# Designed miniproteins, single chains, continued (3), part 17

Each design is a single chain, and the fold is of that chain. pLDDT is the mean over its residues in the fold that is shown.

## One batch from the design tools (miniprotein)

Design m8603
Fold by ESMFold2-Fast:
Structure m8603 (fold): chain A 64 residues (1-64)
Amino acid sequence: SEIRKLTIEMFRLMAEAVDKYLEAEKLLKESESEEAKKKAKELEEEAEELKKKIEELKKKLEEL
């Protein structure tokens, strides 16, 4: 089922985005270095890209 495939992919991407936000938070709690801040920002940007993919999948589900 296409609906099933898209739904599973959406939940997978949601889990990945949460993991990236948690890793960014952990880095910022453990270090105040510029390197840690840059790494945390990169993880947040990756999570934002995953959010965009989730919205695309949501739109595809609504078109079915």
Scores: mean pLDDT 84

Design m8604
Fold by ESMFold2-Fast:
Structure m8604 (fold): chain A 68 residues (1-68)
Amino acid sequence: SMAEELRERMRRFAKASEEQAKFSKEQADKLYEEAKKTGSEELKKQGELKKKTAENSEDLAKKLRERL
């Protein structure tokens, strides 16, 4: 049914969003660690952007899971 196909697509999208969140969080952690070592404000800002991407992807995954 269309509803079953939609639920399967939402599950796949939720999983992809969860994986994207994990990846972006790992990138943010590495950027923050490097920023701490170097004192680089630019790397700190890049880390914050990756953290925001991770939070957005996690929020999207949560919303998709809640609709299932």
Scores: mean pLDDT 87

Design m8605
Fold by ESMFold2-Fast:
Structure m8605 (fold): chain A 68 residues (1-68)
Amino acid sequence: SLEEELKKLEQEKEELEKKIKELEEELEKEQDEKKRLEIDIEIGLLGIERGILNIEIQNLKKKIEELK
């Protein structure tokens, strides 16, 4: 079901946002410049993944609305 696929994507987004938040908290505590850069890069990459996932969720929501 499209609604089941939507729930899966929304759950993946929540897990992704949780990981980003955890990394942001780690970045605030990190004193090593190299480690800070590594964390910042990872946050950036996860941010891109979140953006893609948001587009997929939006497209699927539109498709579900068109079928109702």
Scores: mean pLDDT 86

Design m8606
Fold by ESMFold2-Fast:
Structure m8606 (fold): chain A 52 residues (1-52)
Amino acid sequence: MLVEWLEEVAKEVSPELRPVVLLAGKLGEAGYTGLASSIASTVKYGEQLRKG
C-alpha cells in the first residue's frame, strides 16, 4: 500500500520532486514509515497549493 501510494504521488508531482518521494519510500523500508508518509504528503500538499 505505501509503495503503491508513493508511486502515485511521484506521478502527480514534477519530475524534480520524484527523487524526494522515492527517498521517502526508502525511509519507509528502513522502518521510518511515519516520516516517509509525512514527506510524501507534504510534497503532494505543496503541489495542491501551487495549483490553487
Scores: mean pLDDT 72

Design m8607
Fold by ESMFold2-Fast:
Structure m8607 (fold): chain A 80 residues (1-80)
Amino acid sequence: LEKFEEALKAGDYEAAAAELEKLLAKDPDNLQLLYALAQTYYLAGDYDKAIAAYERILALEPDSESARAFKERVEAEKAA
């Protein structure tokens, strides 16, 4: 996570998301990494990718109120 933290601290959300995707390739069902990825895409303004990350979380944890609430917020912002 050090490279992700470094990129995030620098405001390089593209690089931060790329590091999280590399970690997820090794651990695709890691909820912590999926939440971090969704939040990073949201900060980057890539709402479609943020929504897709929350959908992956909901596929693993369908009763997650937090994942559903965050997804709904991103969808509302995307819809304008």
Scores: mean pLDDT 82

Design m8608
Fold by ESMFold2-Fast:
Structure m8608 (fold): chain A 76 residues (1-76)
Amino acid sequence: MEEAEQFGREQAALAKQGIENPETLEDTEQQVINNMRQFKQETSDEDALLAWQLAAGEAAKAGEEYLAKKKAEEEA
């Protein structure tokens, strides 16, 4: 459980870095997917699902923040 939460947060942080640097976004997304896939093979389906939901939720928030920042910069 604690490992799944920690792993999910680490993947969320990696996804956020990709969103903040658009040039590496595709590579970062693939890295997160590969990391989640490996974790799923090493852990229970429940822990893998928990880690995925946490990572996806935080990535969605980061994406919204990035879009808001971009709009603010264009209006400036």
Scores: mean pLDDT 72

Design m8609
Fold by ESMFold2-Fast:
Structure m8609 (fold): chain A 68 residues (1-68)
Amino acid sequence: SSKKEQLKKQLEEAKEKLTKEEAESGAKTGEALEKGEEEGKKAEEEGKKKVAELQKEAEKLEKELKEL
């Protein structure tokens, strides 16, 4: 069904965003650590929040696909 194709595409996009965010968060944390330990901790916290949000989005899409 078209809905299954739509959800599959959205899931692929969500997984790509998750992978990119994990890589970017790691790089940003490294850059922030060069500025100071406190900066590094803030960058790490921000990255964890973004990664958790994207993981939740991907999980929701996976559940919707399983229900079809």
Scores: mean pLDDT 82

Design m8610
Fold by ESMFold2-Fast:
Structure m8610 (fold): chain A 68 residues (1-68)
Amino acid sequence: SELEELGALVIKSAESVTDKEARELLIRLGEALKNKDIEEAKKLAEELTKNTNPAAQEAGKGVLEKLK
């Protein structure tokens, strides 16, 4: 499914993130997407938009727009 594919891509992007908090949030977001837990995915994506890591912010914004 598109959500499972998106979740896998988000988890893969976490491999290049050295910030521990941002990396853990990206992994949690990807897992929520793979589990089709839309409420948790939206919550985690919102948290990522507030993170100081630019890649994390971009991932959070992108996921929120796709989950409209």
Scores: mean pLDDT 84

Design m8611
Fold by ESMFold2-Fast:
Formats: sequence, C-alpha cells, structure tokens
Structure m8611 (fold): chain A 99 residues (1-99)
Amino acid sequence: SEAEEYNKKGKEYLEQGKFEEAKEYFKKALELDPNYAEAWNNLGRVYLEQAKFDEAKEYYEKALELDPNYAEAWRNLGQVYLALFDFEKAEEYFKKAEE
C-alpha cells in the first residue's frame, strides 16, 4: 500500500539520521492508515532518538493500543524508561517484549 511505501521511506531516513524527513514520511503513512501500528512505533523511535521522551512514550503506547503483542514497541518503551533511569519500569516492559 501507499502507507507501507511511506513507512519504508521513513525507515530509510531514520537509518540515515534524517529525523525531520523520517517524521514527515511516518506521518504521511499514518494519514493514510491511522491503525498502522508499525508506523506509530517508528514515529516513536524518531522522538526517542531526539530525547523527546514524552512524545516517544505516547507514540509507542498508540502502537501497543493497536497491537498489544508488538514486542518491538514494548522493548522501545523499556528503552525510554531506561533513559529516564526508571530501571523497574524498564525491566517490566522488557519482560513484556519477551511474551
């Protein structure tokens, strides 16, 4: 789908460290398919790379609302809490990623 193509472009920009272009393409994917859990997760990853932890959490939580078995999104929430020095929450979410 066009949403999947935009998500792929966003991932390419994210891998290059081009965070503003990555956000643009992930948002375009989500405009076409707001239930695209992978695109919500990938948008969260951009915000995490920018140390925007509250926005990163919001987007990962949206991905998990759509797909509660999305292991990568649980792991990414763990990384947010690790960055915030909340080791107990980080461990909890890393364990959820293994289920």
Scores: mean pLDDT 90

Design m8612
Fold by ESMFold2-Fast:
Structure m8612 (fold): chain A 62 residues (1-62)
Amino acid sequence: MVGKLFRAKKDVPKTTPKMLGLKKGEIVEVIKEVNSDLVLVRSLKTGEEGYVGKSDLEEIEK
């Protein structure tokens, strides 16, 4: 997963300062896999880094 691009499946709220808020369709790069449920990502739109749920992301296959 690290270094791969993912797309937000839905709007993702920023629930804590460490989480990253995303809009549906926003593209992120996976920086680190934290556990089975969480990844550290960087938004390609804003350059912000934060944690998001793996279930809220889909891999970009093109």
Scores: mean pLDDT 77

Design m8613
Fold by ESMFold2-Fast:
Structure m8613 (fold): chain A 114 residues (1-114)
Amino acid sequence: SLDEIEARFRELVARLEASTDPEEQLKIALELMDLVIEALKTSTDPERIKALFATAMDYIGGLVDKYVTDPELKEKIKELIRNAAKALFVENDRDKAIQYVEEIKKLLEEYLKK
C-alpha cells in the first residue's frame, strides 16, 4: 500500500540523514528509487505519489552533486532526473517516469561497483 511505502520511505530518509558514509548514503538512494518505482506502479493517489517522487529526487540529486565525482555521469543523472520529473509532472506519463528512474538506478549501481 502507499501508506506502507511512505512509512518505509521515512525510515530510509532517517537512515540517510544519520549516515556519514558516502557509499551507505548512495545505497540508501537506490532503495529510495525502488520505493518510488513501486509507488508509481501501485499508487492510486497522484498527489501523494508526486510528493514522494519530488522528495526522493531532491535527496538523490543532492547526493549525486555531493558524491559523484565524474562530471559526465553527474550531468547525465541530473538530466535523467529532469526528464523523469517532466514525464511525471508535465506529461502525466508514469511508465516513462519509471523508465528514467530505472536508468538513474542502473547508473548509480554501476558507479558503486567502481
Scores: mean pLDDT 87

Design m8614
Fold by ESMFold2-Fast:
Structure m8614 (fold): chain A 108 residues (1-108)
Amino acid sequence: STAERRERLLALLATLSPEEQVAIGRLYAALHDWLDANAVSDEEARRLVAVADETLVAGLEAGLSAEEVIRAVRDAVLAKAREIEAETGKALDLAALEARFDALIAEV
């Protein structure tokens, strides 16, 4: 199902304008930069990326705008990051993650 999910995501992204595709690309770049800056494990990183992917697919399938999708991904990823903090006791820089997403939303 990972291959099917990837194909579905790519097909959905192809329905977006070039500007919206760039905005989604910047969203993932910001997430990965934040993951690299924080002491997250490979499993924790996979959980955060998985919730971003699932929320993006669900939002695009529901016909949400790029801005609405980025807001939904922001809220879902921040919620998952808080769960990881509660489970692990790690201090993650959630304020930096939120600020990165808010900057992207302001550009769309």
Scores: mean pLDDT 82

Design m8615
Fold by ESMFold2-Fast:
Structure m8615 (fold): chain A 78 residues (1-78)
Amino acid sequence: LKEKLLELLEKAIEYARQGDAEEAIRYLEEAKKLAEQLEELGAVVVNGLEGAIYYAKQGNLEEAIKALENLRELVEKL
């Protein structure tokens, strides 16, 4: 679960850096579904993903990438 979540976060960051907000959002929505299954810090991860999705939908990919990089670091420490 954790490894798959990290994979989806890395893909979302990659697409956001390429300016592909639509693909980034798609991967973030998949990551959110997996994060809801986390016993540890699931709510914190879901909230972080919702924030990143919000920024990506606004076209603010710079803030979305920052949020996702911080979230990736948090998930790596789970």
Scores: mean pLDDT 81

Design m8616
Fold by ESMFold2-Fast:
Structure m8616 (fold): chain A 57 residues (1-57)
Amino acid sequence: EDELILRLAVKEAKELVEKEGLSVDEAIDRVVEGLRRNGYSEEFCEKVREACRKALE
């Protein structure tokens, strides 16, 4: 489900910031790049960016 993938993407972005020390923007870009590589739409990628920005600092 798109909602499940969205939640997993937000969790991955949080882990990249907290454990790897990436900036919020770097973490979001890495997660979104992975989604685009796996064939997700630009509309979904934009939803992921917004969700991550609201969930992260």
Scores: mean pLDDT 80

Design m8617
Fold by ESMFold2-Fast:
Structure m8617 (fold): chain A 86 residues (1-86)
Amino acid sequence: AEELLKSGDPEAVLEAALRLIQEEVGDLTPENFEKPEVREKILEIYRKALEALEKSDPLTRNRALFALSIAIAAMYLGDPLESLLR
């Protein structure tokens, strides 16, 4: 997973970032989302994905970053995401 973040392929980077989030925090339950450490780890993985995608062209990079953002948001399904959207 970490090695894939260095590949610079947008799809591989996106997949690796999502995999690292799942491996590091497990399922994003309301209990896990409440933990500051979990949120910090998610942000760190997101930052690494951003850095790996910087070498891609702007359109490919922005598309992958948007997809990653949507996927992370979907992982927070339930009360936390509902509260954010309202």
Scores: mean pLDDT 64

Design m8618
Fold by ESMFold2-Fast:
Structure m8618 (fold): chain A 65 residues (1-65)
Amino acid sequence: SMAETLRAIVEALERGELTPEHLARLEEILRSLPLPAQRALYRELVEVDPAAAAELEAVYQRVLA
């Protein structure tokens, strides 16, 4: 489920173990959401691990294009 996938992404961010598969699944989730929810989710994930901000921003920008 989307909730289970998001939980796994958050856990990976908390551990500093974000993988390319996590980023690919995040892109799918973001594409399924309306624009305000895309932005809100992106911002929340950056707050979990600011060190991953560049990777998260790259996914978010691809979704917006």
Scores: mean pLDDT 88

Design m8619
Fold by ESMFold2-Fast:
Order: structure tokens, then C-alpha cells, then sequence
Structure m8619 (fold): chain A 60 residues (1-60)
């Protein structure tokens, strides 16, 4: 299945390509952009955008 992350902090999108998240929200990985970022989809809203990996924890 797709990799699932949980936001460990609130994330405020700084550009239209980035995704805003609230702490505790679950996201599905769409694409890995390298060591710092992913493209993710919010499971709550269905919105897609770039998220820093530092704000995410993988759900085991």
C-alpha cells in the first residue's frame, strides 16, 4: 500500500504548491522528492501538495 505519514506539527503552506496540515493529520505519499520533501495527499481533505519530511512521522 501507499506510505502513510502523520503530521507532528502544524504546517502552513508558503506557496500554492505546498500543503497546509494540522498536527495529527494523516497524509498518503504520492511521490518522494528526495531527502527533505514529499508530495502528499491529505486523507481528511483530499488536497495534494508538497510537505517537508521534518513535519512528518511514518505510521508503522
Amino acid sequence: GARIYQAVEDVVAKTDEHLSLKKGELVREIADLGPAYVVAQSLATGEVGIVPKSALEEVA
Scores: mean pLDDT 84

Design m8620
Fold by ESMFold2-Fast:
Structure m8620 (fold): chain A 85 residues (1-85)
Amino acid sequence: SEEQLERDILAALADMIGAIVRRLAEKYGPLAQEAADLVHKAADAIREGKYDEAVKLLNQAAEKFREAGLDSIARAVEKLAEQVK
């Protein structure tokens, strides 16, 4: 149950990061929007217990955030991926 709560919290954090970045992505264009979509998919994967899939999605999102020039957000998403592993 504590492990389930931790998973739910990690999924909620990913959703919040995705939502915040989506709001900013309107300013930064399609790469940031693609990255936000990948973070939301990662949150769904965490909720489903698909941690390897979630890590891949978060790392793909981080790469797209870097391409968009959002290096600090990319680092935050990479740190989330490290916690999910």
Scores: mean pLDDT 79

Design m8621
Fold by ESMFold2-Fast:
Structure m8621 (fold): chain A 55 residues (1-55)
Amino acid sequence: KKKETQEKILRLIGEILRLIGDILDAEWNGESEEKIEELREKLKKKMEELKSLKP
């Protein structure tokens, strides 16, 4: 493993956690379904990116 890979993983984890928070906040505040779905798609994409960084 390389330091750059670890930094990228940590950044992705941070982005994923932030997106989860954004989704929960949007659902709690009754944001539009379209906005919530957009956030879910972004989360899904970030999680797939994280899965590709196996080590």
Scores: mean pLDDT 78

Design m8622
Fold by ESMFold2-Fast:
Structure m8622 (fold): chain A 67 residues (1-67)
Amino acid sequence: SHMEEIADTIRWIADQLIRIGDKVDELIEALKNGDTEKAKEILREMNPEASDEQIEKELERLKETFK
């Protein structure tokens, strides 16, 4: 049924959003703890298409924000 396929898709999207939320929470925790290496790894996982330079610039911006 098309409705069952839509429901499955919505459940999959909800699961992805939960995973994104978990990654955001982990990133905030790493930044608050001064764990620069972990924060960088999480940013890379969340932004696989970003260059190393883009990740470093975003990391520095976030570190300044969470001082």
Scores: mean pLDDT 78

Design m8623
Fold by ESMFold2-Fast:
Structure m8623 (fold): chain A 58 residues (1-58)
Amino acid sequence: SLEQELHQRILELKKNNKSVEEIDAEIARLREQAKTSPHKKVLENAIIALELLKREKE
């Protein structure tokens, strides 16, 4: 499912210790996708998870 794919992607970004810039790029990509997607809620939840991941890198 899209939800599982997004969860795995977030986990991969965390495991690979990707930069804040790379996380921001992924957030921007998902926000753009959410504008036209029927799966807006799933994408919004993934964006929230990425914002939290970004904050954890403090």
Scores: mean pLDDT 82

Design m8624
Fold by ESMFold2-Fast:
Structure m8624 (fold): chain A 75 residues (1-75)
Amino acid sequence: MEEVERLAEEAVRLADRGVEAYLAGDLAAAEEYFRRAMRALEEALRLADEETAREVYERVAAHALSHREALEAAE
């Protein structure tokens, strides 16, 4: 579970950085952080059991989806 824990922590950290960048008005950096967060989450889901990964996924996905909706509205 070492790799799963690392990827889950990375996903949450990147999602938080994405929100910070978005609030600062740096949409390009925000999108990059959210993209990386989703990639880390998907890798964690591949390695972890579904129940464990789902808890992290719900939080990270909520952050990423909220940002994507705002970004798409701005485009």
Scores: mean pLDDT 71

Design m8625
Fold by ESMFold2-Fast:
Structure m8625 (fold): chain A 74 residues (1-74)
Amino acid sequence: DGEEYLKKPAELYEKAYELLKNKGDVEEAEKLKKKGEELLEFVKKVTPKSKLLEEVEKKTKEYKEKYEKVKAEL
C-alpha cells in the first residue's frame, strides 16, 4: 500500500515531536527525526509528485516546525 508508506515520514516526525515534548528525550527524538527526514527524501525520489505526496510533505513540515520550536525552548 503506497499510501501507508507515504504516511511514514509524517508519523516518524510526529513520534519525535511527542517524545521531545512529553519526555524531553532529545537523543531518541533526534534519532526518530533523522529517520523521518531520510525516509521523506527517499519517498520524494521514488514516488511521482502527486497531491497525496504534497499533503504528506506539508504534514511532515508542520511537525518539523513544531519539533524545532519545542527544541529551541529547551
Scores: mean pLDDT 77

Design m8626
Fold by ESMFold2-Fast:
Structure m8626 (fold): chain A 65 residues (1-65)
Amino acid sequence: MKEDIERLKKLAEEAIKNGDVLSAHAILVSAAMLYVAAESRGDKETAEEYRKLMDEIAEGIRKLE
């Protein structure tokens, strides 16, 4: 679980660093799907981690324009 979050975070950071907006958006969608899955099973701790990751990715994308 936390390994998946960390992996997505690293992929997102690399995509943003490289200006790869399309990959960054794909990773954001993946994080959103995992957030919904965690919410639906009542795993609020994991859901909050994915929500934070989504916010970080979205902020990175906004800075890239």
Scores: mean pLDDT 81

Design m8627
Fold by ESMFold2-Fast:
Structure m8627 (fold): chain A 55 residues (1-55)
Amino acid sequence: MSEEEKKILRESAKKLSELRGVSEEDALKALKELVESGEYTPEEILERLEKLLEQ
């Protein structure tokens, strides 16, 4: 995973932590597993979380 992808995932982990009330560490681990599985890119995860926080 590139340094840029790591930054995007950390920002996504903060947003997920706020949305779900989980720790940033747990959120980051879950998001890394999603990217490694090929289900989502880091950019897609960030976009999805931003939309969920707007709702």
Scores: mean pLDDT 78

Design m8628
Fold by ESMFold2-Fast:
Structure m8628 (fold): chain A 68 residues (1-68)
Amino acid sequence: MEKEIRADLIAYAKVSDEMKELAAAGKNGPDDDEIAEKVEELAEEILKLPEEEIEKKVEELLEELRKS
């Protein structure tokens, strides 16, 4: 998987998880523009990391998704 795609997946999943927590609490999440901005900023920050760190974060993310 390309580094950019991995960074986007990590960023999107983290933001998505936060939104799901807010929805479960009966709260409205941020709007689409705020979500897109958060994902972009986080992905950009992740892209600055070495590929080893990105790979580790992807594995951690997949592990969390498997466990629900």
Scores: mean pLDDT 73

Design m8629
Fold by ESMFold2-Fast:
Structure m8629 (fold): chain A 55 residues (1-55)
Amino acid sequence: MDDIERLRREGDELENEYLKLKSSYDNGSADDDDKERGEKLRKKSDEIRKKVSSL
């Protein structure tokens, strides 16, 4: 049960960070550092989604 709650919280945190990066991209203010952060967030998001989907 705790695993589902933990994954949900991690997903929410990643979603919030992704939305912040997306806003920077939409505004045209994204830097190379933002690109690296985006790739890391995508990987973590995909991992969490796979774990949640397997439940």
Scores: mean pLDDT 75

Design m8630
Fold by ESMFold2-Fast:
Structure m8630 (fold): chain A 60 residues (1-60)
Amino acid sequence: SLEEVKKKAEELIKNAREGQAGMEAAGDRNPLLGGTLRGLGQISVGAAELVAEKMIEKAK
């Protein structure tokens, strides 16, 4: 159902944001990779948001 898809989409975004927070923390501990980890976190969240939008659009 559309409601189930919306919940799944919200979970994807939540998990991606938690992953981003973890990458930021790892970057603070390893400055040599900080920029790369920050970029990967941003890409991960952006990808999750795009997938979430597509899932909801497809379920309509």
Scores: mean pLDDT 81

Design m8631
Fold by ESMFold2-Fast:
Structure m8631 (fold): chain A 71 residues (1-71)
Amino acid sequence: NAEELYERARQAIKEGKADEAVDLAITLANEGHFERAREIALEASKAGADPVKVATAFLHAVGAEIERELA
């Protein structure tokens, strides 16, 4: 669920696995939790995650938000 994914992402950042946190943010965005996905992507970026992965996570978060607005 979203809470478990969010907790796992925060733990990954604490363990220095920032790229893993970005992957979890993409999963959150795909499940419609775009706000949390955006938060995790930003935190992972600050922790040194791959910029391309971070950009992908933000794109997924924005796309999910747009779909909700237009539906």
Scores: mean pLDDT 77

Design m8632
Fold by ESMFold2-Fast:
Structure m8632 (fold): chain A 72 residues (1-72)
Amino acid sequence: SEKEEVKEKIDKLLEEARRSLENGDYETAIRKLEEAYRLVRKAKNKGLISDEEFEKYEAEIDRLYREAVEKR
């Protein structure tokens, strides 16, 4: 389904961002998080994810983004 496809893409971007953070590649982590945020927003606007799912993704992206920016 379109919902499963978009969630898979978001999850892969978040996984890549976490790996980049672990490796000290903060610039790559930031780019991956920005891409994930764009996908999450598009999915929300298309009605593919719920308000609850959106809030959970937004919170995760926010936490990882702050870590990347602070350690950059």
Scores: mean pLDDT 87

Design m8633
Fold by ESMFold2-Fast:
Structure m8633 (fold): chain A 98 residues (1-98)
Amino acid sequence: MARATLVVETDGKYAEQLRNIVEEAAKEAAEKYGARIEGLFTLVSKDKENPDKELATIVVTLSAETEEQARKMLEDIEKKVREKAKGLNIKSIRSFVS
């Protein structure tokens, strides 16, 4: 079994909108690939480069049967997040398979 993790960062003011987009993308991918969502996290912190600004980090973790399935699932989620969140000033998207 493999664990798929997607980490998406935006401005704090977009935290709820980005969380909803990531959650829907993850649910659709989980259904398509027969995977399970293990966790969905929203972390709001101060931006290290500008302490007066808040940074929102959305983390979703899913279980997959294989690393190949995990990678394909993450690619589908990232594509959907980028399409749906075009107006939300996405600062980074990072994906991990473990």
Scores: mean pLDDT 84

Design m8634
Fold by ESMFold2-Fast:
Structure m8634 (fold): chain A 94 residues (1-94)
Amino acid sequence: SLVDKLEELKKKLEEIRNSNLSVSEKQKQINEVMNETLELLNEHDPEKAKEFLRKVLQAEMDAYNAGKSQEEVLEVGIETAIEELEKIIEELKK
């Protein structure tokens, strides 16, 4: 199901967040998970896909403008993606 696929993608984001991988390797893996997430969301609801991406990019931009490091900006992006996926999953379960 879509819910099962999104839950697995959220789990992958949590594993990347908790890993001791380099910033560059985390960026690579996050890009792969984000692309798969956007493809799945776009098939279901293109507007939700756009809003998901917008929220992640906005959070990253806000962190960057606040003077956070590249690693901290990446961590904010991952956390925002996890939070937004959880909201979408909960909406789909209703």
Scores: mean pLDDT 88

Design m8635
Fold by ESMFold2-Fast:
Structure m8635 (fold): chain A 99 residues (1-99)
Amino acid sequence: PVQTLENETQSLVQSSQERNLSSMRSESRRLGEGMSSLYQQSFLTYSTEQYTEVSEELGRLGEEVTELVVSVENGSSLEEVNRLNREVQEEMQETVEEF
């Protein structure tokens, strides 16, 4: 499950470099669905402390993904898009570490 999100995140980063908004929206929707499933599974199976940590990491990942999509939609510079791409990849790595 989390490895699937990692793969989808890599696809999103690639689409952002190509400024392919339709692919990015499709990829962000799949990421949102995957994150929603992880929230539900974590709530049912993890301790309150573990769920809180996972919830915080998924929240930050979702926020960074949204910022990346909005940045490309608004025509932000390549420098800004690349910076946000790095933030998304870093948040995904932190998310992987919590599972």
Scores: mean pLDDT 80

Design m8636
Fold by ESMFold2-Fast:
Structure m8636 (fold): chain A 85 residues (1-85)
Amino acid sequence: MERLLERMREAAELARAAAADLDEVFVGVVEIELAVARLLAEKGHLREAAEMLRRVAERLLATGDPSMEAAAERLREVAEELERA
């Protein structure tokens, strides 16, 4: 569990860094979704946490900005790990 939470934290940091230059509302939505994903994972709702991380990845990709691709890929990778746990 702690290792998965650490990977979620690392993916969240990458997503925040990638989104940092976007508008305040977009950054706020990403922050809320990442916080909800972490809370779900800490409470053992791993499938729901994975779904939330995939939603964040889709938001980043929807910007059309290639700089978001690495962060989105990391979020999807961690979501798959949560689903397998």
Scores: mean pLDDT 82

Design m8637
Fold by ESMFold2-Fast:
Structure m8637 (fold): chain A 84 residues (1-84)
Amino acid sequence: SEKIKEAYLLVNDTLTDLLAGKISMEEAKRRAIEALKLAIEGTENPEDQAKLEELIERVKKAKNREELIKGLNEAGGFLLRLVT
């Protein structure tokens, strides 16, 4: 799915910008949630949709930078599996 590929690139760009100190945690959360919502639109599989919703909630609930980085890495890894 083109939407899932786009979501994967957006999550990776968000992680890169966060690691480089270019964006705040709040901005990284916003971008990641937008990307994961795009991925939900790109799949008809209800199990994949449920996992993407879970990843959105994990990103929202990240209390610190380290938790957010871990959440973004998990989201990126899941999206990569959906593309391959």
Scores: mean pLDDT 90

Design m8638
Fold by ESMFold2-Fast:
Formats: C-alpha cells, sequence, structure tokens
Structure m8638 (fold): chain A 68 residues (1-68)
C-alpha cells in the first residue's frame, strides 16, 4: 500500500539521518525524502495523510537533533 511505502521511506530516511556526518548530508536526506513523499501524497487517503504528518514530524525531529 502507499502507506507502507511511506513508512519504508520514513524508516530509510531516519537510518540515513542517524549515519549522517555533516549538515549537507542531513539537508540532502531531507530534500530526497520530501521529494518522494510529494510524489506519493496524491495517492493517499485523508487518514493516511494524517499518519504521514506524524511520520514527517519524526523525521524532522531526527534532522534537528543532527543539526544541533
Amino acid sequence: SVLEEVEKLTEEALEKLKKAKSKEEVINIMQEYGKKIKELEPQMSEEERKKLDELERKVLGEAMKKLA
């Protein structure tokens, strides 16, 4: 399902963020994740988009920790 693909992309982004060694890597990971999510959004239901919002907040949180 689209939600499963979003969850997989989120997991991959979180793993990449944990391994990122520079601010440039963090920015690149976030840009790639955002691009892929935007491509999937039109296929998502209202309930799935609500779950996406929660997942995006988790990714942003990890990115912010890495930039601190």
Scores: mean pLDDT 84

Design m8639
Fold by ESMFold2-Fast:
Structure m8639 (fold): chain A 84 residues (1-84)
Amino acid sequence: KEELLELAEELLRLARELADRDPEAAQLLEDAATLLRNATELPEEVREKVAELARKAAEAALAGDLEEAQKLLDEAQKLILEAE
């Protein structure tokens, strides 16, 4: 739980720093942080998978691979919906 919230706060901080220079990457980081927050009440196995996908999505967004980042976020969202 605390690990997911810590990661979400880090991603939100990065998103704010990027918002003026790379608004598309910033939005994807915000979306990743939202998914991490939504996963905090889910089972541990689901939280771990969502955290892994969100981290990979953030890495892809920062690398400029916005399509890959979006796909990873879509996978994380699907896991959350299926678990809840």
Scores: mean pLDDT 82

